# Designs tried in a protein design run: designed miniproteins, single chains, continued (5). Part 71

Each design is a single chain, and the fold is of that chain. pLDDT is the mean over its residues in the fold that is shown.

## One batch from the design tools (miniprotein)

Design m18449
Fold by ESMFold2-Fast:
Structure m18449 (fold): chain A 69 residues (1-69)
Amino acid sequence: SAQKRREQMQKRSEQMLKRSMENGSDNSSEAAYRRSLKELDEKTAQEIGDLERKRSDEEAKKLYDEWLK
């Protein structure tokens, strides 16, 4: 489902971001990490929205093509 895919992508992105921050961390890293997580959440939400829109467009095209037959 879309929700499970969202959770998996978010989890992977969080893990990658956390590893990156751990490698380059100075004492200010936690605030930067939290800001990056927020930006990543917003980006992930937009990407999921784009995927849902694309799926809807493909489904609409399929229905339209079937109607034309």
Scores: mean pLDDT 68

Design m18450
Fold by ESMFold2-Fast:
Structure m18450 (fold): chain A 82 residues (1-82)
Amino acid sequence: MDSLLEQLKNEIDQKTAEVRKAIAALELQKAEYEAMAASGQSPSIVEDLRQFAADLERTVKELEESLKREIENMKKKLEEQM
């Protein structure tokens, strides 16, 4: 195996794991806000908590899209090197 190819695969795997951990943390925070909203808070607090959860969901989607584009770009560079 080419050592550069192994290093690039390891870098992609590490970055993917780090981004997925960040996404998991954001999803846990979203779940916390949703649980708080369900716990009998006033309607105004529930709306604020739902807005926070929606903002986190949007951030997660943006991170997933960004990661997908980076992986695709790295794959294309590997194919061009051949």
Scores: mean pLDDT 75

Design m18451
Fold by ESMFold2-Fast:
Structure m18451 (fold): chain A 87 residues (1-87)
Amino acid sequence: EEREKELEWLKEFIEKQIKDNGAVDLYKDAVEEARKKAEELFKKGYSREQILEEVTKILLDAGVPEEIARRMAEAIVDEVLKEQKEK
């Protein structure tokens, strides 16, 4: 299951940002905003692809590099969809 690998990658990325920059809070805020948006769009009936696009935009607007933003968005969207379907 690739979902766990993406979450592990995200945790490692955040830990590296804390160690290297000491300014991880910006990325935490972006991730929280992205999670809220993904949950909102899912409840409104948007497709996974549409949710992924909007979440990626939030991360890019927060200053996350494009390649990293895409991977973070995939992890966030998959986690939100899993939570919403299991609840």
Scores: mean pLDDT 71

Design m18452
Fold by ESMFold2-Fast:
Structure m18452 (fold): chain A 62 residues (1-62)
Amino acid sequence: THAAAGAAAGQAGDGAAAARHLREGGKNSDPWEDLEGAGAAAQAGGQEEAARAGVEKSRIGA
């Protein structure tokens, strides 16, 4: 899933990639657990606003 790819990118230290995958995962109704993980990784990479937007989409779409 995009959320899982986002979490992996965050683990590698690429917060921007994590944020992009989080946004795509939210659009595709990925599991909220994976989206929260990707959101935490994106926030750790300095993408806090993108992380919040992704989690909000997860709540609405799921």
Scores: mean pLDDT 59

Design m18453
Fold by ESMFold2-Fast:
Structure m18453 (fold): chain A 64 residues (1-64)
Amino acid sequence: SEAEELREKAERLLQEADTLRALAERLGASSDPLGPEISQQLLAEAERKEAEARELRAQAEKLE
């Protein structure tokens, strides 16, 4: 169903966001001078994916 497809896409986005947050944490803790900047970019991308996932779940709820 369309609702199932939306939930599956949301699940994939949340898994991607989780991976980005883990990478951001590692880079933020690194001695690389670009680490903190890249970490912030990855966190922003993770937040966008999490927001999209929540919207997709809300759409799925409207469909049942």
Scores: mean pLDDT 86

Design m18454
Fold by ESMFold2-Fast:
Structure m18454 (fold): chain A 112 residues (1-112)
Amino acid sequence: MLATRVEIEAEVKAGETATVEAEVKAGETLVATTPAPAEPTRVIATAEAEKATALTVGLLNESGAALAAATSVGKKTVTVEADVPAKEQKIYVYVSAAEDTKVKLTIELEKL
């Protein structure tokens, strides 16, 4: 990604939900980091934008490999899910928007 990053550290425990609110400019990427899951875990990330736009949410593992990504066009909300095996690895959640908007990012960790 060649866009400017806005990095926010989000600490989420299994069975808990973390919420991050930030302004995302067109071409910028918001990145949040979750703690490494000790057990097999489903990671659910939902981005809600203040206005309808092209909105992308993705999940990356600690090495930067893509686990899941979704894009919505003309909607305010997009959700991605990925199952992560029992390993001590950080999960990165990223959000980008085609237009300047406020974004609410919700990250949920569900034990499998």
Scores: mean pLDDT 73

Design m18455
Fold by ESMFold2-Fast:
Structure m18455 (fold): chain A 90 residues (1-90)
Amino acid sequence: MEALREAVRAAGELYEELSKVVPEEEAEEAAVERLLEGIRAALERVAPPELAEELARKLREVNEAQRAGDLEKAAEYAEKARELLEQALA
């Protein structure tokens, strides 16, 4: 459980630190990649493959919405991804 929460936190921290030294787009891409890697590694032990695939899809939707400049949709998709994580961990 804590491993998945740490993956989310690590991705956020990576984004915050990278955004100080590289363009925001590059920092965002790196943070999303790290988040997906951490989530997949953690879920490998606790969740069905189908749920891991759905999470990956929702996180991709967040990234696409952010690139389109639709921060409202990005926030909604991120919230849904969070709900899927909580469901996987229940």
Scores: mean pLDDT 68

Design m18456
Fold by ESMFold2-Fast:
Structure m18456 (fold): chain A 113 residues (1-113)
Amino acid sequence: SIYEELEKKLEEAEKLAEEGLKLAEEGKYGEALKKAEEARKLLEEAREELERNKEKLSEEEREELEKKLEEVEKKVEEVLEKVKEGRKEVIEFSTNSLLEAGKVADEIIEERR
């Protein structure tokens, strides 16, 4: 059944997206991105297979698969946003740390004058 094959592929993509989200929450951004890319590839394959086999699916089966595809796509986007936000926070923290280190250096220089 094409429905069962697509459902299985979307379940695999969802699992990868959920693993990616967990990795992003743990700060493992490189690993999270790899999981998101794997999930995205399965979603693209599932979307192409759904479009090719549209006529072989009932209206209800098509609606369920389209809904599942949208849900998994949203989870992949959530992983990507978590990685983006986490990386932005690291950059901002590094910038603030450099500004603070500069102030300490200026105070030490002034004390030696």
Scores: mean pLDDT 79

Design m18457
Fold by ESMFold2-Fast:
Structure m18457 (fold): chain A 87 residues (1-87)
Amino acid sequence: MKALEEALEKAKEVSEELGKKVKEKAEEAKKKLEEGKETGKLDEKVNEAMGLIAEAVEEAYKASEEVGKEVAENLSKAAGALLEENK
């Protein structure tokens, strides 16, 4: 959660709109991982979640190269934490 919060703060430093988009994609990714664990389709839902994280990172990079790197690092940490929580 802390890495996700840091990614959202960095995105908001660029714009509130970017922060909102990153938050929406991260929450969707979290829901996909939770659904995968519940239904036994974790592999499929992990792929969907990673796609959402990649979209958020790409949007951040398009807004700012430097902030995009920081968002990518923090979202990667958040994704790793979500995968561990869903084992």
Scores: mean pLDDT 70

Design m18458
Fold by ESMFold2-Fast:
Structure m18458 (fold): chain A 95 residues (1-95)
Amino acid sequence: ARTAEEKRQLMLDVSDALKLMAASVGKLAIDNALKKGNKKAAALSEQATQLQLEIIDLRTQKFENPSLAAQLDAQIAQLKAQLKKLDAEEKKIKA
């Protein structure tokens, strides 16, 4: 039905907007770290940006494939744990 297709397209558009925002924030963090001469912080910000983009993709897949929700939630939880570790490392470098 048209309504179902419109809802699907809206979810994809929202996913794309979230990815663009995450990429833009990541670029600013990388550029700021490089301006301060902190290559290690720049590398951590790049890794964090990649993990955020993957989490957005998995959340979109969960909406499209609810039968895979448990598996996708487990993957999202693992990626979120990796993000927390990167955030902790970045704070140590900036302190």
Scores: mean pLDDT 83

Design m18459
Fold by ESMFold2-Fast:
Structure m18459 (fold): chain A 70 residues (1-70)
Amino acid sequence: DLEYTKEITKLLLESAKKLKNSPANSDEEVKESIDELIAKLQELKAKASKEEQKVIDETIAELEKLKAEI
């Protein structure tokens, strides 16, 4: 379901942004958490439709950008 994939990826990205902005987390912990999210998205992508894969790829790119800012 493309709409469901869009909502889930949006929530995951928002969660990653909150994690990055939390003073309670070390830079290393934030990077590890983002890597875990990327790994889970890659696994989801393997069984996704073409349209869903595009949304997942865009979300992975945004997560990698967030990780680069740390």
Scores: mean pLDDT 82

Design m18460
Fold by ESMFold2-Fast:
Parts: sequence; C-alpha cells; structure tokens
Structure m18460 (fold): chain A 94 residues (1-94)
Amino acid sequence: SIEQAKQIMEEEVKKIQDTSKQGVNNVKNAGLKDKDKIKDAHNESTDKISKTTSEGIDKAKTLPLSKEAQDKILKTMNDGLGNLSDTYYELLDS
C-alpha cells in the first residue's frame, strides 16, 4: 500500500540520518587527536552512508511511488554527506 511505502521510505530516511549523525560525531571525536584519524573517520562514515543509501534505494525500487522514495533517500544522503564534509573540512582548518 502507499501507507506502507511511506513508512518504509521514512524508516530508510531515518537510517541514513542516524548514520550521518554518527559519522559527524565520529569525525568530531577523532578531530582533536590526529588528522589521519579524522580522515579515517570521514572515509568510514562516507562508506557507511553510501552503503545505507544503496540499501534504501534497492528497497525504494520495489515500492509504490518508487521515484519519490528514491528522490527523498538521495536528498537525505546528500544532506548527510554535506554535513559530514563540512565538519571534516572545519576540523582540518583548525
């Protein structure tokens, strides 16, 4: 149903948001000790966001309103990657 599709979409969006927040926290926690650790945390977090997004897209393709679900998932990934990138570069400049 459309209601189930919306619920699944929101769950996948939430997973990407949670993964992105964890990534930002991991980069911040690494950031005061070692620039190599910042880079490692950034790379690991980017990979996790990308993997979570790919899994979400695969689910979205099976749903009613698959295009809308895919668009929302991709926007959530871009927002998360943007926040991660901003945090990474701020820490490198400090």
Scores: mean pLDDT 84

Design m18461
Fold by ESMFold2-Fast:
Structure m18461 (fold): chain A 78 residues (1-78)
Amino acid sequence: SSIEEALQRPRELIERARASDDLEEALRLLQEAIDYSQALIDALRDHVPPEFLQQLQALIEEAERARRELEEEARRRA
């Protein structure tokens, strides 16, 4: 499914962010995942099953949580 393929992009970005040792790169990748997922929700809102929009929203929430965790870790190390 093209929709399942679209879900793979933000998943890969989040995974790459979690694997990165560079805070700036990790935060950039997480923001890219959020922006891509939000743009896809906006484009597909009335054209796809609500389950796929829920999966995109869950990926946004995961990326936002990972971003907060990285920012908190950076503050503890400063």
Scores: mean pLDDT 84

Design m18462
Fold by ESMFold2-Fast:
Structure m18462 (fold): chain A 107 residues (1-107)
Amino acid sequence: DLRAQLEEAVRVVEEGAEAAERLARLLREGRATPEEVEEASRVVVEGLGAGAAVAATAGDLELAERLAEAAARAERAVELSPEEQLRVFEEIRELLEEAAELGRELL
C-alpha cells in the first residue's frame, strides 16, 4: 500500500526533525556530548533518506538532492566543531520540515 508507505516515510521524517531540533537545543546550551551527536545523526540520516524518497515521489528532485547531501553532512557531524554542528542541524531541521509538509500534502 503506497499510502501506508508514505505515512511511514512522513513519520520517519518527523522523527528526524525532532532529533535535529533536540540536538540543536543541546548544542546552544553547550550540553551536547559526542554520543548524543552520534545518536541524533543516526536518526537524522534515516529521516533525510525518507525525506529524499518523499521528495522524489513528489517530483521535487532538487529537494531530494539537498536532503541526500544533508545526510552526508550529518554522517560526518561528529568531526565538526559545536558551532558548525549547530549550523548543520538547524539547516537539516528546516529541510526535514519542508519534506514532512510535502509528504503530508501527498496524503
Scores: mean pLDDT 88

Design m18463
Fold by ESMFold2-Fast:
Structure m18463 (fold): chain A 64 residues (1-64)
Amino acid sequence: SMLKKQIEGLEKQIKNLKEQMDLMEANLPTLDERQRAQTQRLMDSLKSVIEDLEKEIEKLKEEL
């Protein structure tokens, strides 16, 4: 079904974003203060995107 494939696509996107965040977090100790602040802001933005995608999945699951 189209809805199930759409949900699977969003779940894969969330997984990829979480893996990217894990790599960013692992690299934080190697960065200077300015770079750490910038990376933290990017991570905060990614967390918001993940939350929005998780809400979209919940909405789509209600339509199943």
Scores: mean pLDDT 87

Design m18464
Fold by ESMFold2-Fast:
Structure m18464 (fold): chain A 64 residues (1-64)
Amino acid sequence: MYVGKAVGPNGEETVTGPSAEQAAMNLAILLNATIMSLEQVSEDKWVVTLKGPNGTDTGVITKE
């Protein structure tokens, strides 16, 4: 399972998905944002950059 977390306009949001890409997509949908980048930083961790209504935010995707 993959877990995505970001701080959005309504506070910290958490999503899950079957892949890092799907967790990032689920996070983008929840935050009404567009994925700008998804970068793998370790074996079990990705950083997603999101462009939403309040500007650019970063989230973290982890494999659990």
Scores: mean pLDDT 80

Design m18465
Fold by ESMFold2-Fast:
Structure m18465 (fold): chain A 76 residues (1-76)
Amino acid sequence: MDAAIAAAEAAGRATFARKTEVEGLPPDQAVLAATREAWRVLEADPSMAPSQRAASTAAIGILLSVDGIEYARKRE
C-alpha cells in the first residue's frame, strides 16, 4: 500500500515537473495532468480497494496542488 502510494506520488510529481519545466504548461493544468497520472498508477494496482484509491488520489491531488501553489508563488 505505502509503496503503491509512493509510486503514484512520484509519478505525479514527475509529470508535474515535465508539464511545467519541459512543456511550459500553467501550474493549474500541470496539477490536473499530474493528478490524472497518479490516479492511473493507483488504478493499475489490484491490491487497493476502490475507496482506498479514491482517498489516496485525493491526498496526492492536495500535495500536487501545494506544489502548484508554491510554483506559481515563486513565478509571481
Scores: mean pLDDT 72

Design m18466
Fold by ESMFold2-Fast:
Structure m18466 (fold): chain A 75 residues (1-75)
Amino acid sequence: MMARSQELLDRQTALNKRYRDAIENKDMKTVEEVRKELARLREEAEELAKEGDERAKRLAKSLDQQIESIDKYLE
């Protein structure tokens, strides 16, 4: 059985693939949808981090950096 933080990592991987496909197709609507999904994922990671999950804490920081990168692209 996967730990909850591993489930979040797998979801990040799927969103990364969707993001790359959207960028290649210049699909701005999908880019914005991925950004929203990453923001929700970050909230879930922050909640696990508050419970002491170090992996979730690192994931939350990774997601913050990724969202910042997308926001720069959407400028």
Scores: mean pLDDT 82

Design m18467
Fold by ESMFold2-Fast:
Structure m18467 (fold): chain A 85 residues (1-85)
Amino acid sequence: SYPPRPELTPEQQKKVEEARKLIADAVKEERDLSKEEQEFVFDVMVQMAEAMTGDKELAQQLRDAIKAGDEERALELEEQLRELY
């Protein structure tokens, strides 16, 4: 009766592992993520949100906001995605 738990594809799982490695390496090296590394991590987060919520349009809007560097809009959309859980 409950909806099935959404599952990540093998490609999405690999990207999650790559994002985690980037964060771990940055912490180990006591450095901040580069702009490109931040964009990759955010893209992975958007893919996870799309897979978990099923809201492809909201996930795409978040991706577009992140790519545009619209931090305020990205935070607003992330809040909306959290409310769908």
Scores: mean pLDDT 68

Design m18468
Fold by ESMFold2-Fast:
Parts: C-alpha cells; sequence; structure tokens
Structure m18468 (fold): chain A 70 residues (1-70)
C-alpha cells in the first residue's frame, strides 16, 4: 500500500539523517535507536497514538543522552 511504503521510506530517511548527525554513535546506541524507531513505525502504520507517543519519547531520550555526552 502506498501509505505504508511512504511511511517506511520516511522512517528510513529519518534514521539515515540521525546517523549522519551523530557519527560517533555506538553500535549499541544504533541498535537501541533502530528498535525504538521500528516501534514508532509500527504505531504509525497501526494508527496507535499511545504507542507512537511512547516510542517517540524513547527516541527523544536516546538522542538526548547522545547529545549530552558531548
Amino acid sequence: EERREAVRKAHEAGYERILAAHPDMTPEEREELRKAGDERLEAVLNKDFEKYQEASARIGEILRRIAERR
């Protein structure tokens, strides 16, 4: 479906942008971010607003920890 494909492409593009902005990210941090991102993607596809908020908050926490380490 067009919507599902567009959302998936946007998710991958966003992930690539985050990796480019944080080149010093560890493999563990990348794995954690990918899992949280996949949870957010599933929530968007299933229109689950509560899970979307939870996954988005987790992504924000991960990115904040990485940024504050600098």
Scores: mean pLDDT 77

Design m18469
Fold by ESMFold2-Fast:
Structure m18469 (fold): chain A 79 residues (1-79)
Amino acid sequence: DEKKGEELTKKMVEGSENAIKRARELVPEAFEELERTSKEAQELADKYGPEAREIANQRLTEAAKRFYEALDEAQRRKS
């Protein structure tokens, strides 16, 4: 059901938009680093193929981990 998938996608996009907005407010530097790393990872995978994709995924995973650690730290400092 394409209609059901589209509705689920809309809800996910709305949730993602709110999460992105919050992340930019709380940890702007970490968010920018994640965006930059994501773009670099995609470019690397596109240029150099499957082996580069593995390296790109590893770099992206590390950047995501740092981003979530920064979010947790910012939330702890508010309490």
Scores: mean pLDDT 70

Design m18470
Fold by ESMFold2-Fast:
Structure m18470 (fold): chain A 58 residues (1-58)
Amino acid sequence: FRERVAFLAGLLAGYEAGRKGRLEEGIRAGVEAALAVGGSVALGVAAGRIGAELGLRV
C-alpha cells in the first residue's frame, strides 16, 4: 500500500516538473514526494523519471 502511494506521488510530482521541461527537476521532485509519504529514494527516482518523461512529451 505505502509503495503504491509513494509511486503515485513521485509520478505526479515528476509529471508536473516534466511539463515545464525539466527532467532532473522532475526526478528530484519525485524523490521528495515519495519520501514525504514514507517511500524509498529508489522508488522516487523511478517514479519521478517516468513522470518527468511523460510530462516532457505533452
Scores: mean pLDDT 77

Design m18471
Fold by ESMFold2-Fast:
Structure m18471 (fold): chain A 88 residues (1-88)
Amino acid sequence: GKEEVLESHKELIEKLVAEYEKKSATDPRALAHAEAIRIALPKAIDEFEEYLRTNPGSGPANLALEIFNRTLEETTAKLLAELDAKQA
């Protein structure tokens, strides 16, 4: 249900950000990863909410989460690639 989807969403965000913040003490690129995730979040959340709005019910929730994860991953990777180019 919605509670399961929200819990997975919360765990993903908390785990990724906390892990990168922890590593930022020894690796400045880890802080950049955390920042990239924070920038990517609004886009991923928007896509997730749009699919839930278009598909009222329980079935599409897993697909919405998949779209959320993909959007977050692709946007984060793009931001990090741009940062890496500047650091080279």
Scores: mean pLDDT 70

Design m18472
Fold by ESMFold2-Fast:
Structure m18472 (fold): chain A 67 residues (1-67)
Amino acid sequence: APPTTERVLVPEEDVRRLAEEAGLGDASREERYQAAAAIMAERLAAAGVTVTDAVPTPDGIELTVVS
């Protein structure tokens, strides 16, 4: 069967929390977004889900995931 592709929004508040977990709570918005995207990609990959795209938006970061 073809893989299932889905878009998932990580809200800005969750981006901030994830960045704080990485010690980047006081970093620039760009650095916090990069850290949050990397953390989510790593955690999802450990669960068997691949992140293929990550797009910054005004409301947070939009991930394209394949499972």
Scores: mean pLDDT 80

Design m18473
Fold by ESMFold2-Fast:
Structure m18473 (fold): chain A 70 residues (1-70)
Amino acid sequence: SPLEEARRLLEETERKVDELIAAGDYEGAFQVLADAGHRLDELPISEEAKRELYRRLTALFDRVRAAVAA
C-alpha cells in the first residue's frame, strides 16, 4: 500500500541519515531528506497520514541541523 511504502521510506531515510551524520556528510544527509520529502509528497496517502509522516521527517531535519551546529 502507499501508506506502507511511505512508512518504509521514512524508516530507510532515518537509517541513511544516521549513517551520513556519523560520516560527517551533512550535505548528503540534507539531500537524502529532500529526496524523501519529494517522494512522500508524490504518494497518494491521506492528509492525516501525511501530517504524521512529515512530523517524523521534520524531526530528522532537526537531527541533522543539531549535528551541524555541534
Scores: mean pLDDT 84

Design m18474
Fold by ESMFold2-Fast:
Structure m18474 (fold): chain A 74 residues (1-74)
Amino acid sequence: SDALEREILQVLGRFAARLRANPDASDAEIEALIDETLAEIRALLDKAGVSEEEKERILASARKLLESIAAATR
């Protein structure tokens, strides 16, 4: 749904903002932030009633996107 997509985009935006606010973040801290962000996305998908199979596909794509944002941000 459009609302779910907007909520996920907000979560991704907060992730990018947190990385920009902490340029000295270690690789371990970045990985922990990725895991926290994926947990937030999982909770949104659960609330929206997304199927388990579709949830796993979305989370796999989200992880790749978060890794790309982290690489691009610093």
Scores: mean pLDDT 85

Design m18475
Fold by ESMFold2-Fast:
Structure m18475 (fold): chain A 93 residues (1-93)
Amino acid sequence: SSSERILEEIEKLIEELKKSKSLEEKKKLILEIEINLGILAIQAGLNLLSEADRERLAEISERLRELSKEEKDPEISARLAALSEHAAALAAL
């Protein structure tokens, strides 16, 4: 499904974010995660997310929360926390 492809992309972006050392690179990766979660939010509104998709979103939420806690930049930390909350909300639908 298109949701499975988007979830795979988010998981790849999170792995790239973990390896990133530049603020510019991190901001770009975070923006790409924001866009992909936005697309998933539309799909959730259309009842297109499976139980498996929601389980993956719960795992993504936890990974983003841990990255937020480890992040030293306040803007990036706050954006990661917001993305974690968004993913958790989609997982709970």
Scores: mean pLDDT 89

Design m18476
Fold by ESMFold2-Fast:
Structure m18476 (fold): chain A 62 residues (1-62)
Amino acid sequence: GPNPIVDRMQAQVAAVASQMTPAQRAQIDAAMQALRNATNATTIAGQAIRIIGIIQDVRFAQ
């Protein structure tokens, strides 16, 4: 079925992509792939929290 968490994370990542370091981009790409491939709620939640944390670091590190 549709994954609203993936869609929301993609939109949030796109909004800050130009402000990310190469290391942050690599971490986000890995976490997004893990989120798309996740089959259990704990892994989905963990990857979503990781992505949100990186986005917050990009937005609020200034």
Scores: mean pLDDT 80

Design m18477
Fold by ESMFold2-Fast:
Structure m18477 (fold): chain A 69 residues (1-69)
Amino acid sequence: SAEEAVQRIEATNAELTAAGVTDRAEALRRLAEALFPDKAADFPEDPEEREEIISDFLYEVALEEAAKL
């Protein structure tokens, strides 16, 4: 659900911050694994494709939250 997605994003961002991860490619990899654990093995190695999937998901979550207002 959108709420579960937001929680995963927030939890992942908190873990990345706590771990001192500043590398964008590594951050995107971990975020993608957190959001889509069942598909992690199928993720492309291209960080741009991972970012596109994550961005689309974040956009959908934002729209769902706006719809609740």
Scores: mean pLDDT 61

Design m18478
Fold by ESMFold2-Fast:
Structure m18478 (fold): chain A 86 residues (1-86)
Amino acid sequence: MEESLKLYFGPIFDELEEIKEKLKDPNADLEELEKRKEETVKKAEEVLELARKSGMPEEEYEKLKKKVEEMLKEIEELLKERLEKE
C-alpha cells in the first residue's frame, strides 16, 4: 500500500521537473506552464491527502510533502522572473 502510493508521486515529480525545464526556454508559453503548475499542485494535494489517510508513516509523508513544496517554490520563482521580463 505505502509503496504503491509512492508510485503516484513519480508522475507528479516528473511533471514538476518538465515544467522547470520548459521554463528555461525563452519561447515557452508562460500561461500554459502556470496552468500546468496549478493542475499539478491540485494533483499533488490529492495524492498527499490519500497518503495521509492511507496511514503512510509521518516521516515519509513529511519528506514527500517537503520535496513537492521545494520543487513548487523553484517553479514559482522561475515563473515570477519570466513574467516580470515579459
Scores: mean pLDDT 77

Design m18479
Fold by ESMFold2-Fast:
Structure m18479 (fold): chain A 90 residues (1-90)
Amino acid sequence: SELEKIKEEAEKLVKEAKKIGEEIMNNPSATNEEKLEVKKLMDKLIEEYNNLLKAIENKDLETAKEYLKKIKEIVEKIKEIYEKVKKKEE
């Protein structure tokens, strides 16, 4: 189903973001400001992921799509911080 595909995509995005977030938190080239920003984004990611799971339980496809969009935006911001941190090592 489309809801199952949304759930699988969101799960993969959350797992990827957790891995990247951990790498930023453990990277000596990351500033305290960047680490704090990532922590806030990770907290927001978990909130939006829980909202998405509730939408899926309610079989609300349109609401699930909106939360998936928010999850993608948060993950992209985490990836942008990751790329910025990696460039400092080069």
Scores: mean pLDDT 89

Design m18480
Fold by ESMFold2-Fast:
Structure m18480 (fold): chain A 60 residues (1-60)
Amino acid sequence: SAEVQAAADKAVAALEALGLDAAARAVRTYMEEILRQAPPDALGRLEDAAVRAYIEATEA
């Protein structure tokens, strides 16, 4: 939906502004797959990738 796409775009922009480019890319990919009606297993793997990218980017 347009609302979901707008929310995703805002989230990606916020992550990019923080320099979390890998996390931003992972969120964009995850939303694209949701819009394509990807199976839950594929979505779960993308969620894991996004969480991992965020942790790696924020590790001190």
Scores: mean pLDDT 70

Design m18481
Fold by ESMFold2-Fast:
Structure m18481 (fold): chain A 102 residues (1-102)
Amino acid sequence: SDDDHMGELVNRLIDAVLARDEEAFLAVVEEILQNFDKLSLAQVRLVAQLAVEALRATPNPSPALIAAAGALLDKALERFPDDPVIQALAAEFQALVAALQA
């Protein structure tokens, strides 16, 4: 089912972030972005949190990782622009990107 498939994509994203596996992260992010409208609010919040965690946990993150994590947060904000959890995660992501450029 779509719910089972979305759960599997979220679990793959969790595994990629915990393993610090950039190739696996980029691959699952692409699939999540293709299916983003099928995610529940709870799943979108979790995906946004995992995007922030990927950036926080990675010393000297690649431009590709920053772009992929940013794309997840952009889609989360586009779909739920007034959600305070997603807004806070997007602000945290921007602060992390700014710190990396300093």
Scores: mean pLDDT 90

Design m18482
Fold by ESMFold2-Fast:
Structure m18482 (fold): chain A 68 residues (1-68)
Amino acid sequence: SLSEEQQRQLQEIVREARERLEKAKTEEEANKIIDEAQRRISELVGEEVARLLADIMRQEWKEEQAKK
């Protein structure tokens, strides 16, 4: 189980990544942002959780692009 502090830091990393993704105009830019966030999350809570959240962020960005 994640501690409250780990959950808070995780939420901050994801929030920052989502803010940057809103400004990302290309798939390359989006992947760079997501890869950076995945590394930070992996260091904090481990690879498994980091991969899951990266997949979610990537899916959310693709869905947002489809609305164009």
Scores: mean pLDDT 83

Design m18483
Fold by ESMFold2-Fast:
Structure m18483 (fold): chain A 72 residues (1-72)
Amino acid sequence: VTSLSEFLGLTLRSVGRTPETLELLSGLQQAYAAGDVEAVREYGERLISLVTDPADRERLRELLQELLRELE
């Protein structure tokens, strides 16, 4: 399991499959594939803001930092 797939799975389990979350997850995947560090940060932060559970939010922040380090 990659950091990206773990981030996607945790977000969907935490906030559910809404049009907003699916659109932001699509944007995150496209940004990651393109190596666009700033876009990955922006989409990741938007997704984390939708998460209300503190433990899930903290784990997603850790995963986002891993994604950003992989692209640098």
Scores: mean pLDDT 84

Design m18484
Fold by ESMFold2-Fast:
Structure m18484 (fold): chain A 93 residues (1-93)
Amino acid sequence: SMEIEREIRERLDELKALSEEEKEELYNAMLELSKKETSDEVFRRLVLAHLDGLKEIEAKDPEKARKVARNLIKALKSASSIRDLGIVSLPRK
């Protein structure tokens, strides 16, 4: 957990478009979701992929990055698993 927490914090610190409040809300939402995950490896891979994607968006459009981050926070708060966030294609139910 502490290793994942450190990696998330490092990635969030690289995001210049987000306020400190937005970063903290995103961090807390990710940590709460991590408590529901059965695989730390899967959670780490997918959460870092979301943060990397956000960084790529920010490099091109900081305002879009802020909107995406707000949507990500909402998705994390409503999710049962990191897989629900749509960065990974789930098999059709």
Scores: mean pLDDT 76

